# Designs tried in a protein design run: designed miniproteins, single chains, continued (4). Part 63

Each design is a single chain, and the fold is of that chain. pLDDT is the mean over its residues in the fold that is shown.

## One batch from the design tools (miniprotein)

Design m14158
Fold by ESMFold2-Fast:
Structure m14158 (fold): chain A 86 residues (1-86)
Amino acid sequence: GVDELVERVRKMAEEAAKIARDGTPEQAKEEIQRLADTLSALLPSLADTVREHQQRILEALNKSKDEAVKEIEELAQAAVDGIRAF
């Protein structure tokens, strides 16, 4: 149901944020790619929004782990809001 999909999105974003904080830059980029690909497949109507957030997260990773985590949280919120709007 909607609540199970929301929980899955939040869990995936939490894991991506953890890897962005604690992992290598390459591990973080790989997990962000997986997150964006999974969300784009699950939410095709939001694919452009997901890809915009993916680009922002990748740019943030080159500057600050805290900014990358914040951008991942913003992607998760956009995905959750999109799911709840269906």
Scores: mean pLDDT 85

Design m14159
Fold by ESMFold2-Fast:
Structure m14159 (fold): chain A 94 residues (1-94)
Amino acid sequence: SVTVTVPATVRQGEEMTITVVNTSPEKVEAVSFSLAPEGGPAQISRVADAIDNTATVTVRVTLPEGPYIVTAQVKLVESGEILTATTQTQVLAP
């Protein structure tokens, strides 16, 4: 399985660290991350390599205040499967 972790809140203009952990025995090849408002298109997108089934990216959040869905897509080395995990964060005013 795959877990994506973010802070529950981030202030506009601050940095947020997104961490993805694969708990299955299969290795992670690559992880793509996106932040999107509920019902809207992705506003931030990043790609990171995995080290020991963990991928981390830090992004400066210049997005308007409100709720955002954080989506991580994880590509597995052996099966080639793409797993998707989501979580939510709140962007607060500065």
Scores: mean pLDDT 80

Design m14160
Fold by ESMFold2-Fast:
Structure m14160 (fold): chain A 86 residues (1-86)
Amino acid sequence: LEELYNSLNEEEKKLFEYFLKNGEKEPLDPEKEDELTQHLTLEALLKQKEAPENPKSAAGQILKEVLTGTSKHPFLQKLSEYKKSL
């Protein structure tokens, strides 16, 4: 992950930090049903096998694009390639 982060340009680093912060958002009630947007960390994203068909959140869209390898964004392509290398 650190190697991936260090390979990013300034704009890609901002997107990475935005996603990381949003994906690590702590749930208001830990006994509530697991929601992808509340429990998704970058590490969980790399291990995740399922994504929503029609994502309504930025985290859900990133998850789908990384898992399917369909992203046109350079950062998400790098993340998808990194995931395939694991």
Scores: mean pLDDT 56

Design m14161
Fold by ESMFold2-Fast:
Structure m14161 (fold): chain A 89 residues (1-89)
Amino acid sequence: SASEREKAKEEVRKLIREALELAKKAGFKPVEYDGAIGFEYEKDELDEKEKEYVREALKKIEEIAKLAEYLEDEELEKIAKEELEKFIK
């Protein structure tokens, strides 16, 4: 249904934001290069707390992947781009 699809979009948007916040807490800085978004990490090793943030971020990415099967690729890409742009600003 349209309502279920809309809820999936809202949940994906939330999970992307949560994953980005966890990546930032782990010491990954968002960097924009030629319209692409990546992450910069300047340390040689992650500490145990940073490793926990990475594990939590990966769990959010897995949840996004499960919800993505209910969405069109274009819808997912649009949501990801919008949330990444908001996170960098």
Scores: mean pLDDT 77

Design m14162
Fold by ESMFold2-Fast:
Structure m14162 (fold): chain A 85 residues (1-85)
Amino acid sequence: ILEEAENLPDDFTIPSEKVPVLEEVIRKLIENAENPTAETFREIGKEVAEKGGEEVFKYIYKYLKDDEKFKPYIDDFVKGYLEAK
């Protein structure tokens, strides 16, 4: 799953039923961009595990990896996801 998330294709699409969850998660990331914390990212990971599944996880993982501000919190996001799975 992590290896797939790191190599997410440019043509990767989220199932339409998961788009609302993806939008909610992206909004939370933007809202927390000024003061990101490990706790917040762990909680976001748990939410993705409960509501989004693997597709949303892979998309958000790449999103976090591509943004230097969020990159330090990737491990916390992954831990939250795995703990709730």
Scores: mean pLDDT 76

Design m14163
Fold by ESMFold2-Fast:
Structure m14163 (fold): chain A 63 residues (1-63)
Amino acid sequence: SSREEARRLALRGTALILRGIGIGLDEALKQGKFEGFDAMANPEARRLIEEGRELLRRADELA
């Protein structure tokens, strides 16, 4: 059903965003750079966050 599909997309999107943020935070911790922290500055984190946001957008369209 569209509802089940929307729920699955929302969960996947959220998981990708959290994973991307986690990668960005881990890199900041390893480098000791916290001033002006931006997870989107890391290319891998940015990709995951952008993919997750797109899945959330698609979920909203199906809901």
Scores: mean pLDDT 83

Design m14164
Fold by ESMFold2-Fast:
Structure m14164 (fold): chain A 61 residues (1-61)
Amino acid sequence: DMESKLTPGQRRALRFLLKLLEELGASEEDKERVKKEVFSGKPESTVRIGEIVQELVRRKR
């Protein structure tokens, strides 16, 4: 599983984000976007993930 390749901090962040997405009513597509950012290894991934979460928070109202 790709999760085994993540650092402990990245694993905690991923689990927190997935839980937050579920509470915000995120679709499987939204969860997949976040997972792809986490696994991409790009330096801006954390910022991109934050932007996705903010979009969902705004929709939740």
Scores: mean pLDDT 72

Design m14165
Fold by ESMFold2-Fast:
Structure m14165 (fold): chain A 79 residues (1-79)
Amino acid sequence: SAAEEEFEALLKRLGLKNIEELAREALGLMGKEFDEEELERVLKLLKVPESYREEVIEKARELYERGEFVPPFELMRRA
């Protein structure tokens, strides 16, 4: 589908391999607290296709609840 092709092209341009990596990157841009509204805003700024935004948000929520959320400063230290 067109949305799938756009999403795959976006991941490739960002150097990400899958939805989980995108979710981790988006969480890193938000700060230390999980906020679904801010996450959706980040995904819109990254130009994530609308049909994939809910899946990314759900994955990000899962990572946050598991304590796998990476703060922005920690992501910068790992880079």
Scores: mean pLDDT 74

Design m14166
Fold by ESMFold2-Fast:
Structure m14166 (fold): chain A 86 residues (1-86)
Amino acid sequence: SKAEIDKVLSELEDALTTNAPKEVIKKELDKLGELIEKHPELTPYIATKLKGIITRGMLEGKTDQVNFVSLYISKDKSLEPLLAYE
């Protein structure tokens, strides 16, 4: 459960750090959405970790990648629970 979430979050951060294509970032976000549906009680944990990833990405100048993540979260039904934890 948590190990699977940590793996997906690590893969997402790696995709942002390496300037991966939007398709790769979308795939990791889709996996995260599936994990939120499976483990809704872990949504606050995921939101906290994701906020850290986004903050580091912005500090590293990955603005386009971070903007894509934020926009995708706002449009994806499975990721909508994350919006409650700004």
Scores: mean pLDDT 82

Design m14167
Fold by ESMFold2-Fast:
Structure m14167 (fold): chain A 63 residues (1-63)
Amino acid sequence: SMEDLIEQVREQARGLVAAARTPEQLQQILAEVAAFAASAPPEYKPLAQALLDEVAAEVQAKL
């Protein structure tokens, strides 16, 4: 389901942010999640936006 896909992206992004060593890697992760969120169907935009906001906060905390 789309909910399962969003959860998979969340878990993957969390792992990638934890493993990132440079600001460029963090920005690339954020860009990929933003692209995913932008492509989400309208019904899932709120969930996708919440994921993007969560990842953006994790990235900001690590910069």
Scores: mean pLDDT 86

Design m14168
Fold by ESMFold2-Fast:
Structure m14168 (fold): chain A 61 residues (1-61)
Amino acid sequence: MKMSIEEIKKFLMEELGLPEEVAELVADLMTGKIKYMSKEEADSLREKALESLKEKLKKEE
């Protein structure tokens, strides 16, 4: 890919408000480092993403 994993992670954190751990896992999945994500992991990522979005909205008023 033309984008580095760090750039993808930063984009996910800034644009989607994902926490760093979630953004890193998603970036690894997108770059093909992780070929498989379990349903349990996907559900956890969704919950963490929603929490992060809520906190970001509170912080920015």
Scores: mean pLDDT 68

Design m14169
Fold by ESMFold2-Fast:
Structure m14169 (fold): chain A 77 residues (1-77)
Amino acid sequence: AAAILQRLRDAAEAAAAQPTPSKEQRLAVLQLWEALRKADPQTVAQIAQRLAEADARQPLSEPEALALAAELLSQAL
């Protein structure tokens, strides 16, 4: 659970540090991470658990995990 949230944080920081990511891609990843940071701890924990359950059924790539996290966050807000 915590490992997935750490991956999202690392991805957002990496996107911000890259010299050539598109402005739209970098903004989208940063917005996702900022929304997760502002969500209440219980909502964040529920998203992390659902990601872990999905990963247990079929290992998620980083883009797939980010897409699922964004979907779950949009449903929780």
Scores: mean pLDDT 64

Design m14170
Fold by ESMFold2-Fast:
Structure m14170 (fold): chain A 89 residues (1-89)
Amino acid sequence: MMEEAEKALEEALEIARETEKFLLEKGKKDPSKKDLYNKLADGMRKARDSVEDLRKETKKMDPEEALKLAKAALEQTRRLAEGYKKLAS
């Protein structure tokens, strides 16, 4: 269970990191929308910070609760990333 929770949080962090990178690259390619892409990238960075905070807290939690929260964080990060990529398209 703790390994599954760690894996879910690690995946959420990777999604947030890759999406931030994608948005920053879009801003370089289209300077007229750079402020929008930078704002969306900041949103992904804040999401990543929240997942890092959750990762620290889950080590003090019951493994079942940790896994539930980790899966919720992964799902939320995926939805946020998908939404931001659609706004960037």
Scores: mean pLDDT 84

Design m14171
Fold by ESMFold2-Fast:
Structure m14171 (fold): chain A 117 residues (1-117)
Amino acid sequence: MPLLSDEEVEEIAKFLVEKLEEMRKSDRQTRIALAKEAIDEVAKLYREKRGLNPIQARAAAVASLVAVEMALYDPDLPTDKIVEEAVRVALTFAPLSDEEIEVLKENVRKLVEVVRA
């Protein structure tokens, strides 16, 4: 899994913040649909811009959504705890190598830092 550029991190962070704010104002069925849409669109960005396979792209998309949500709504939660939880959730969707996990941790850390900037 390749490291994201700063521009890619900013694009993903902005998109997910906008989607999470829309989800907060929506009913349960609409929130579920928006969450699926957000994951699918972020996975598409990972596939198209970084050439990730579908499994890696979906895991990265799920980790990104979890990290941005936690960073946005739990301002006192340490970045390391957000990274740990986001990776844990991602691993429920796809098996990743130790090397892929380390790259995902760094990408997720960058997302949290952009959201909190």
Scores: mean pLDDT 81

Design m14172
Fold by ESMFold2-Fast:
Structure m14172 (fold): chain A 91 residues (1-91)
Amino acid sequence: EAEELLRQAREAAEELKKYYDQAADAAKAGDMEKFEEYGKKASEAAGELNRYAAKARALSPEAGEEADRIVAEASRHAAEKGTEIEAALAK
């Protein structure tokens, strides 16, 4: 169960990073419709990531530590892309 939850968390983290990349690209291109679409998908992926991470933490300290690493990595990527989005939207 822990291994499966961590796999789901990694998949959600990859989706989150992908949608943040796409949202940043859309913002830079001035495509506000695509920016809103990818932003919504990124929020949904973040929710799934946090849900699987919370379940992993509840199973064992080791699974919790790995889940925290997955969340931290995805959060760093999101923060970096968030800065790019903010710069693109500040016209």
Scores: mean pLDDT 86

Design m14173
Fold by ESMFold2-Fast:
Structure m14173 (fold): chain A 92 residues (1-92)
Amino acid sequence: MSEKTLEIIKKAVEEEVNKIVKETMEELEKLGASAATITGAALLALGEAIDTVVDLVKKEGEENTDEEEAIKAAAEAAKKTAEEVIEEVRKK
């Protein structure tokens, strides 16, 4: 892939992850989570999504990394992290 293609993938991943982060923040707010917990969850979800895309590019190679696969993997990582934080807040 060209450097330009990687930038497009990163932007699309960030957009999809931001949607998941927003939904997670709204759910945590309904559960009475602290501002620190809500912010922490957002940062964790973003970090996991980015790490997932970086790992995928390293394993598949830049030229073989599919944009849709990268977006899906990042979204799934963000959603899993979000669900784990929501579950921890529910246990309190």
Scores: mean pLDDT 73

Design m14174
Fold by ESMFold2-Fast:
Order: sequence, then C-alpha cells, then structure tokens
Structure m14174 (fold): chain A 72 residues (1-72)
Amino acid sequence: SKPPKLSDEEYEKGVEIAKELVKDAAPEEREEVLERIKERLLEEFPQLKEYSEDTIYDIAEMLYNTALSELA
C-alpha cells in the first residue's frame, strides 16, 4: 500500500512520538502502543481527524515501524 500523505513536519513529529512510546513500552504492549500513537498524533494534528480511521491507523502503523527500525 502507498504510504499516507503527511507533511515533513507531521512525519518528523509523529516519529518522535512513536519513539517515545516504543521506549516506554514492553514488547507485549505493541497493540497498546499503536493505539496511543494514533491518539497522540490526532491530539498534535487535529486536522488529521478529517481522514478515515483506516488512514489514521495506517499512519500510526507506519510511524511505529519507522520508530522500531530507527531504535534497532
């Protein structure tokens, strides 16, 4: 699937949020981390609420995977 459309600023901030949440979470909490990334991303960028839940989930999953790769 094509990656969701984010600005560079939205992407960089999203990756920072994901890294903070990944560092604080145990591996068994991966699903909780995804939901928390989604919640915090929407708090930082309320404009993204106009996108579908599926789109926001895809964004959160992309940010989560990026954070894991950068922390490895």
Scores: mean pLDDT 78

Design m14175
Fold by ESMFold2-Fast:
Structure m14175 (fold): chain A 85 residues (1-85)
Amino acid sequence: GSELVEELLRAFKALVARAQAAGELSPLEAEIWIGMADLAVGVGKAIGDDEFAYKQLLALLRRLTGELTNPAVRAEGEAVLARFG
């Protein structure tokens, strides 16, 4: 439900912050990733569909993790995917 969506959103934002700290993302790229995640949650809330929000967040998480080139940061993304996906 809503709690699981919020937990996944927090984990996604933490991964984005980690990727930015590692130099994998610029500040603007980090803002764009966070904005896409917030939009997915906002749309899910507006239509009353937590499953939609969860699936969209997982898709964003898979995409971000696949674009990471730093092995340590990518491994952190894979660990989040293993927990939620």
Scores: mean pLDDT 88

Design m14176
Fold by ESMFold2-Fast:
Structure m14176 (fold): chain A 65 residues (1-65)
Amino acid sequence: SALARLSEAQRERIRAALDAHGYQGLSDEEVRALAAELGVSPAEVTSAMREILAERGGDRFFSAL
């Protein structure tokens, strides 16, 4: 649902940032910078990152259904 609240472009931006960091964790400052850039809360960025990880290696738990 965090991803569902973001636009396609916002999701792409978060995905690119995660790819650069190998999903091992962005600093709190980097999360806040992304949130400010995207116009969302830092908590939404963190939730979206977790859902992107599930999409890449997990089941088809991507949609709200």
Scores: mean pLDDT 70

Design m14177
Fold by ESMFold2-Fast:
Structure m14177 (fold): chain A 124 residues (1-124)
Amino acid sequence: MVEIREATLADLPAIAELHAEAAAARGMAPLPMESLRDLMRSENTYVLVAEVDGEIVGVAVMRFYPEEKTAHLVLLAVRPAYRGRGIGRKLLEALKALAKEKGATTLSWTEVVDGRLVTVTEPL
């Protein structure tokens, strides 16, 4: 059974490992653990984890901008062995629901298109 819940600082080592795996798969350097900790402690930053049998297998990080009524997807990652099971979709759906609850009307994220970082925005 997959459980989606808000992360705690106790989850930081598992989140850092999962982020490093996701970053490596994209040929990118991972964020330092200090930066991930700062994200988890930041006001209006929300971190959800997916847990299977006591193991953290997915993470989603969102920054909410209350004045603009927007949310930005900072990170979405699922362990390779757990891909294809709908875990990423469940994390994203839970995050969108939380964003709507906080008052967001749109969700944005960054994609790489022709070697450039492009911000994409979707209605919630």
Scores: mean pLDDT 77

Design m14178
Fold by ESMFold2-Fast:
Structure m14178 (fold): chain A 73 residues (1-73)
Amino acid sequence: SEAEELRQKAIEAARNGNIDEAVKLADQLEKMGYYKEAAEVYRAIAGQYMANGDIDKAKELYRKAKELEEKAK
């Protein structure tokens, strides 16, 4: 599915250290209504910021993921 393809690309971008691309793909998922998939990508990116010590950015992304999870209901 389109959601699965975009999610896969976003996860690969994050793994390759291309956070800007991962964020763009997560935003695209959100704009298309794939809130659950977008939330999963934002949580993955948040974990990466957390590992790098950027706690404030990680918290922002976690908050965004939680908002998207509520929209997915």
Scores: mean pLDDT 85

Design m14179
Fold by ESMFold2-Fast:
Structure m14179 (fold): chain A 74 residues (1-74)
Amino acid sequence: LEEKFKLRSEATLVAQKAIDEARKLSPEAAEAVGRMALALSDIEKTRQYAEEAARIDPRIRPLLEKVLELVEKL
C-alpha cells in the first residue's frame, strides 16, 4: 500500500541527511554512509555498513539508527 512508498521515500531522505552530516564530521564516515544508502533494499548490508560508519564516527549513530528503523519497516 501507500505506506511502503512513503517509508521508502523517508528512508532515502534520512540516508541523504546522514551523508550530509557525516561529510561535516569525516570523509571516511561519509563514504561508509554512502555505501549504506546504496544498499537500502538489503537490510543485512544496510546494517553492516551502518555499523562500519558508526565505528568510524559514533556521532552519526542516531541518524544511522533512524535509517535502519525505517528500512526494517519496509
Scores: mean pLDDT 76

Design m14180
Fold by ESMFold2-Fast:
Structure m14180 (fold): chain A 80 residues (1-80)
Amino acid sequence: SMMEKRRKLIEELQAEVAKLPEDDLDKKIELAAKRFVEFYEEQGDKWRAEQIRKLAEALINKDEEKVKEIVEEMREYHEK
């Protein structure tokens, strides 16, 4: 099931992120984004994959307004 695959991804990602230094936030963001982008692309969800890429870029660039915009768009995607 899709949910089981997503759960395994989250578990694997948590383990990989825990190996990275706490002060290396950019690497943690890049790793998380890469794994989620690969997951959503394999599921054919190109829109979510693209939003994850944009979110990671905005977070690394510390673009707070762009982060808010992307988070809101992703939230609304599930509503209608």
Scores: mean pLDDT 78

Design m14181
Fold by ESMFold2-Fast:
Parts: sequence; C-alpha cells; structure tokens
Structure m14181 (fold): chain A 85 residues (1-85)
Amino acid sequence: HMSAAEVVKAAAEIVAALGKQTGLLLSIERIEVTSETRVIATVSLRDKSGELRQEIEIVVENGQVVDVRIVKRYPGAAEIPVYLP
C-alpha cells in the first residue's frame, strides 16, 4: 500500500512535468487524495485571455504515475493539455 504522502508527491511531480512539456506556468490550487492510488489536482493558469482551471485525476502505482486524465473543466477556459511524459 502507498501512503498519501507518496501519492501527493507523485501528483506534484506530474503537474511540474506538464508545465515543462506545455510551456505553461501551472499553479496547484488544491490536491485531494481520493484513495491510496488516486489524486485529484486542481490546476490553474492565468494568461492574457483569462484564468484557466481544470481538475486532473492522477493514478499512482508503486510510486509511479500510470495514468493522468482531465475529470472537470471550468467554463470560459481553454483546456490545459494533459498527457504522461
């Protein structure tokens, strides 16, 4: 079994990797641990067109991120790209 701390660390690492891959300055507004292997991270970006927000579900197995998906989009925002590195 993985600890909540291990899951939160993996979530922070994937959000940092997504920022590097997309060139976007992403901020983590909230991290919610939903199980020992699943985390929902609320990420935001403020650009010239406004503020973007979306919720990303991150699945962690053996301390590694095995899946990432968008679970919620907020109105009026462009989508922040999500994919595994």
Scores: mean pLDDT 67

Design m14182
Fold by ESMFold2-Fast:
Structure m14182 (fold): chain A 64 residues (1-64)
Amino acid sequence: SSMVEEALKRLEELREEAERRGLLGLAQMIDQVREEAEKNPEKAVELAEGAETFFRLVLEDLER
């Protein structure tokens, strides 16, 4: 499904951004979410949205 493919791409992009920022623990967590999305494609969009929200909140907290 195109929505699942886009969700997996979004998770990969988030992992790369976390790694670029030196947030290695967050990158590993996102990679685990990607693995879960691959195992349960029906959850892929929800998992990608959750990871994006969490990533944004982490960045906002770090920039305080």
Scores: mean pLDDT 86

Design m14183
Fold by ESMFold2-Fast:
Structure m14183 (fold): chain A 124 residues (1-124)
Amino acid sequence: MEKIVFLLVVVSSKYSDEEYEELIDLVRELGEALEKAGFFVLPTVEGIIKEIEKLRKEGKDSDLEAQLELVAKGNFDAIVIVSLDEKEAEEAAKRVKEVAPKAEVFIVTSKEQIPEVVERLKKL
């Protein structure tokens, strides 16, 4: 049975161009690793990248409340929080647990964490 993973991405309006590119690369590598491992990823990797680029152009933060509403209404096997900042990721994880207490939550802040998170997800 194919498992569904939701990527909750935290984007800051204060990011440098380098930080936006780093986040886009992180999302791309994580999404590719998850899909290669047999997971169905939502939203699509392309959709996430387009949203990051839109937020960059508009100088806006990611809408955490909108993503939490999708998490609360969705039947996801796991939620993976993607952020360049560990503290922002931990706060988002806390908010996910408040709206979906039974959700399995993982955090990815660097490419180095991807193999471990993928292996942990395979054990669900």
Scores: mean pLDDT 87

Design m14184
Fold by ESMFold2-Fast:
Structure m14184 (fold): chain A 71 residues (1-71)
Amino acid sequence: MEIEKLREEANKIYEEAKKLGIHDEVKPLVDEAIRLLDLAERSTDPELQQRMLDHAKELIEKAKEIIEKAK
């Protein structure tokens, strides 16, 4: 499902950051994204769930940008 795919994406980003030697720089963003995805999965409020998903997506995109600039 969507949450699982976002978790896989966050883990892939962290793995790529490890290969580039910048995993410590992206770790806080990846950890927060995964935490938000866990909260979204447990949420019974669709509006709050969507806000958590949107925030997790933004954190994942920021981590991607950091990786792209490190190349």
Scores: mean pLDDT 82

Design m14185
Fold by ESMFold2-Fast:
Structure m14185 (fold): chain A 93 residues (1-93)
Amino acid sequence: SPERERAILLTSLAIRLAGLAVDAKYVYKMPEERVEKLTELLNEVYQAFVNQDIEKYESLMEEIKELVKDNPELLKMVEELEEQAREMIKRMQ
């Protein structure tokens, strides 16, 4: 079912985005203000994905990478998520 496939992809994305925010806070100990901004941007990424707004998604991912650039491990996680999410959006089109 195309509806089931889309639901699975969106749920997987939501879990990955939530995991990134949790790791930024508890593993990488980012300042609270940066974690709050990251969480806001990740929520906007999810909405851009639901709306299939690729331009908004790409803009948000650049902003997220800038926000986390001082943490190489977190930046790598964001880049891996970006690659996986881009593949998912192509499958939903």
Scores: mean pLDDT 83

Design m14186
Fold by ESMFold2-Fast:
Structure m14186 (fold): chain A 68 residues (1-68)
Amino acid sequence: SMQEEKKKEVIEKGKKLAEALLAAGAAPETTIRYVTREARKLAEELGLSEEDKEEVIREIERYVKELA
């Protein structure tokens, strides 16, 4: 669906940003804080539901924790 495509876009952009920050030496907690804030802004702009926003944030947090 269009909403699933939007969720994937936010997650993909968040993961790429997280990878770049971690590669630059940012701490995992700092990376999570920054990337989730940016992801929430994008999700809001794309009109994602509150449930979809929370799902996107959880997935990005999980990804960063797995990379650390």
Scores: mean pLDDT 86

Design m14187
Fold by ESMFold2-Fast:
Structure m14187 (fold): chain A 66 residues (1-66)
Amino acid sequence: DKLNAGVAKIAKEGIDLLETKPEDEARAFVREKAEQLGKELGLSPDEAERIADAIYRAAKETVKIA
């Protein structure tokens, strides 16, 4: 639940950034927030990186559809 809530929040913020900022800034933001969430939840760096990649991919697909 906490993981899902954190992921959803980062995804929404990532989508907003993709609409207003360069992709590199949006990607860096998502990676930073996913790393922070991972530390809070006791996830490994590898797990946090996979979550960041998944969130960023989903955010890009959402913006592409819109």
Scores: mean pLDDT 80

Design m14188
Fold by ESMFold2-Fast:
Structure m14188 (fold): chain A 72 residues (1-72)
Amino acid sequence: MAEKLFEEGARLAEEGLRALLEGDYDRAIEYLTRAIELLRKALELAKDSSQEFRDLIRQLLRRAEELLEKAK
């Protein structure tokens, strides 16, 4: 479950970055906001998962939040 949310969140973060690089700030905000929501849920569900996996989720979450700030 957490892995599926992480994969979907990562995909949306990638789409958000692509939109940001293309200057489509509205689309970037949409994708990055959804990515952050999914990654936060993944982190909550990953409480009993490996520290390595939780760290990966946290790293991607921080990156998505940084990109969202640039898009605003």
Scores: mean pLDDT 85

Design m14189
Fold by ESMFold2-Fast:
Structure m14189 (fold): chain A 94 residues (1-94)
Amino acid sequence: MKEEEKKRLEEAIAKLDSPDTDVRIEAVNELLRIAKTSKDPEIIKEAVRALARATYDPDELVRALAEIFIGVLLTDPSTREIVEEAIKEVEKER
């Protein structure tokens, strides 16, 4: 189960580097699903870090979806702290 989640996470992160906007939209949707279904804090954190990076995407729809999905994860008390930490880490990478 954990190894399967890690593989799906790595595949979704790789898709964010696609030149195809539709593939990047698919990646953002997959990252939200991983963050909502995983029970591993490290997997949730990495999925949220990838979503935070997607808020800088050149496509406006990809950015909007990533921002909305981060907002959804912030409304869940079980993921809120992990989401806030992941966002701060991405901001430090600038």
Scores: mean pLDDT 82

Design m14190
Fold by ESMFold2-Fast:
Structure m14190 (fold): chain A 74 residues (1-74)
Amino acid sequence: MRLADAPPEERERLEEQLEAQKAEEKALIERYSDPAEAERLIALIEKAVELAKRVMRGEISAEEAVEEFRAFAE
């Protein structure tokens, strides 16, 4: 199933899973990384999750999300 074609209820569940994973990744980064590196990595993860949600909502394509993330990561 393509994410953009998912029912609203399934999309909500997937968005909740992304938020939970983001919280876990942030906690690991804060625990094991230098403060400056942690801030950068957390920003990248937040951007990736936000773009994934936009793809799920049908606001952008997966290709556009990848391109925007690449530009942000530079």
Scores: mean pLDDT 76

Design m14191
Fold by ESMFold2-Fast:
Structure m14191 (fold): chain A 91 residues (1-91)
Amino acid sequence: MENYLKGLEAFRAGNYEEAIKYFEQTLEEIKKNKDEKNFFVGDLYYQIGLAYKKLGKTEEAEKYFKKAQEVWDEFFKRNGVKPEVLGYKPK
């Protein structure tokens, strides 16, 4: 919701720590309101990972990229769509 847009604005401005904060708040809102394994949760994990990578925190970035991959793999498995068909490469 509002926190997601603030996260995107912070990321575009180069305020990666603020972007992480807002994306984590968005994840918390989603976890309270619906399934944590939808595609958007995977996108949020990926954005957090990318922000950590921009901050030079490679270990944290890899952790979040792995979480994003796991969510997307579960989403595509449940929906019967292969990631490659959508141009997404889980490698």
Scores: mean pLDDT 73

Design m14192
Fold by ESMFold2-Fast:
Structure m14192 (fold): chain A 68 residues (1-68)
Amino acid sequence: GPKRFIIVAPSEETAKKAEEMILKEHPDAIVERIIVPSEEEARKLAEELLRNLKEPVTIYAGVVNLGS
């Protein structure tokens, strides 16, 4: 199936940039965006999702790929 990605970002602009980069390499990817108030909160939530999700999904903090 298509690759799944979650982007946690401090703004819609940052999330859109990350989504554009992902879709350039994976045009059929399923991308979910989560907007939070700060870069620190984005990193914290992204790291929590990376630890807790057991599904095959790649996590981004802004434009930074944290892995899956």
Scores: mean pLDDT 85

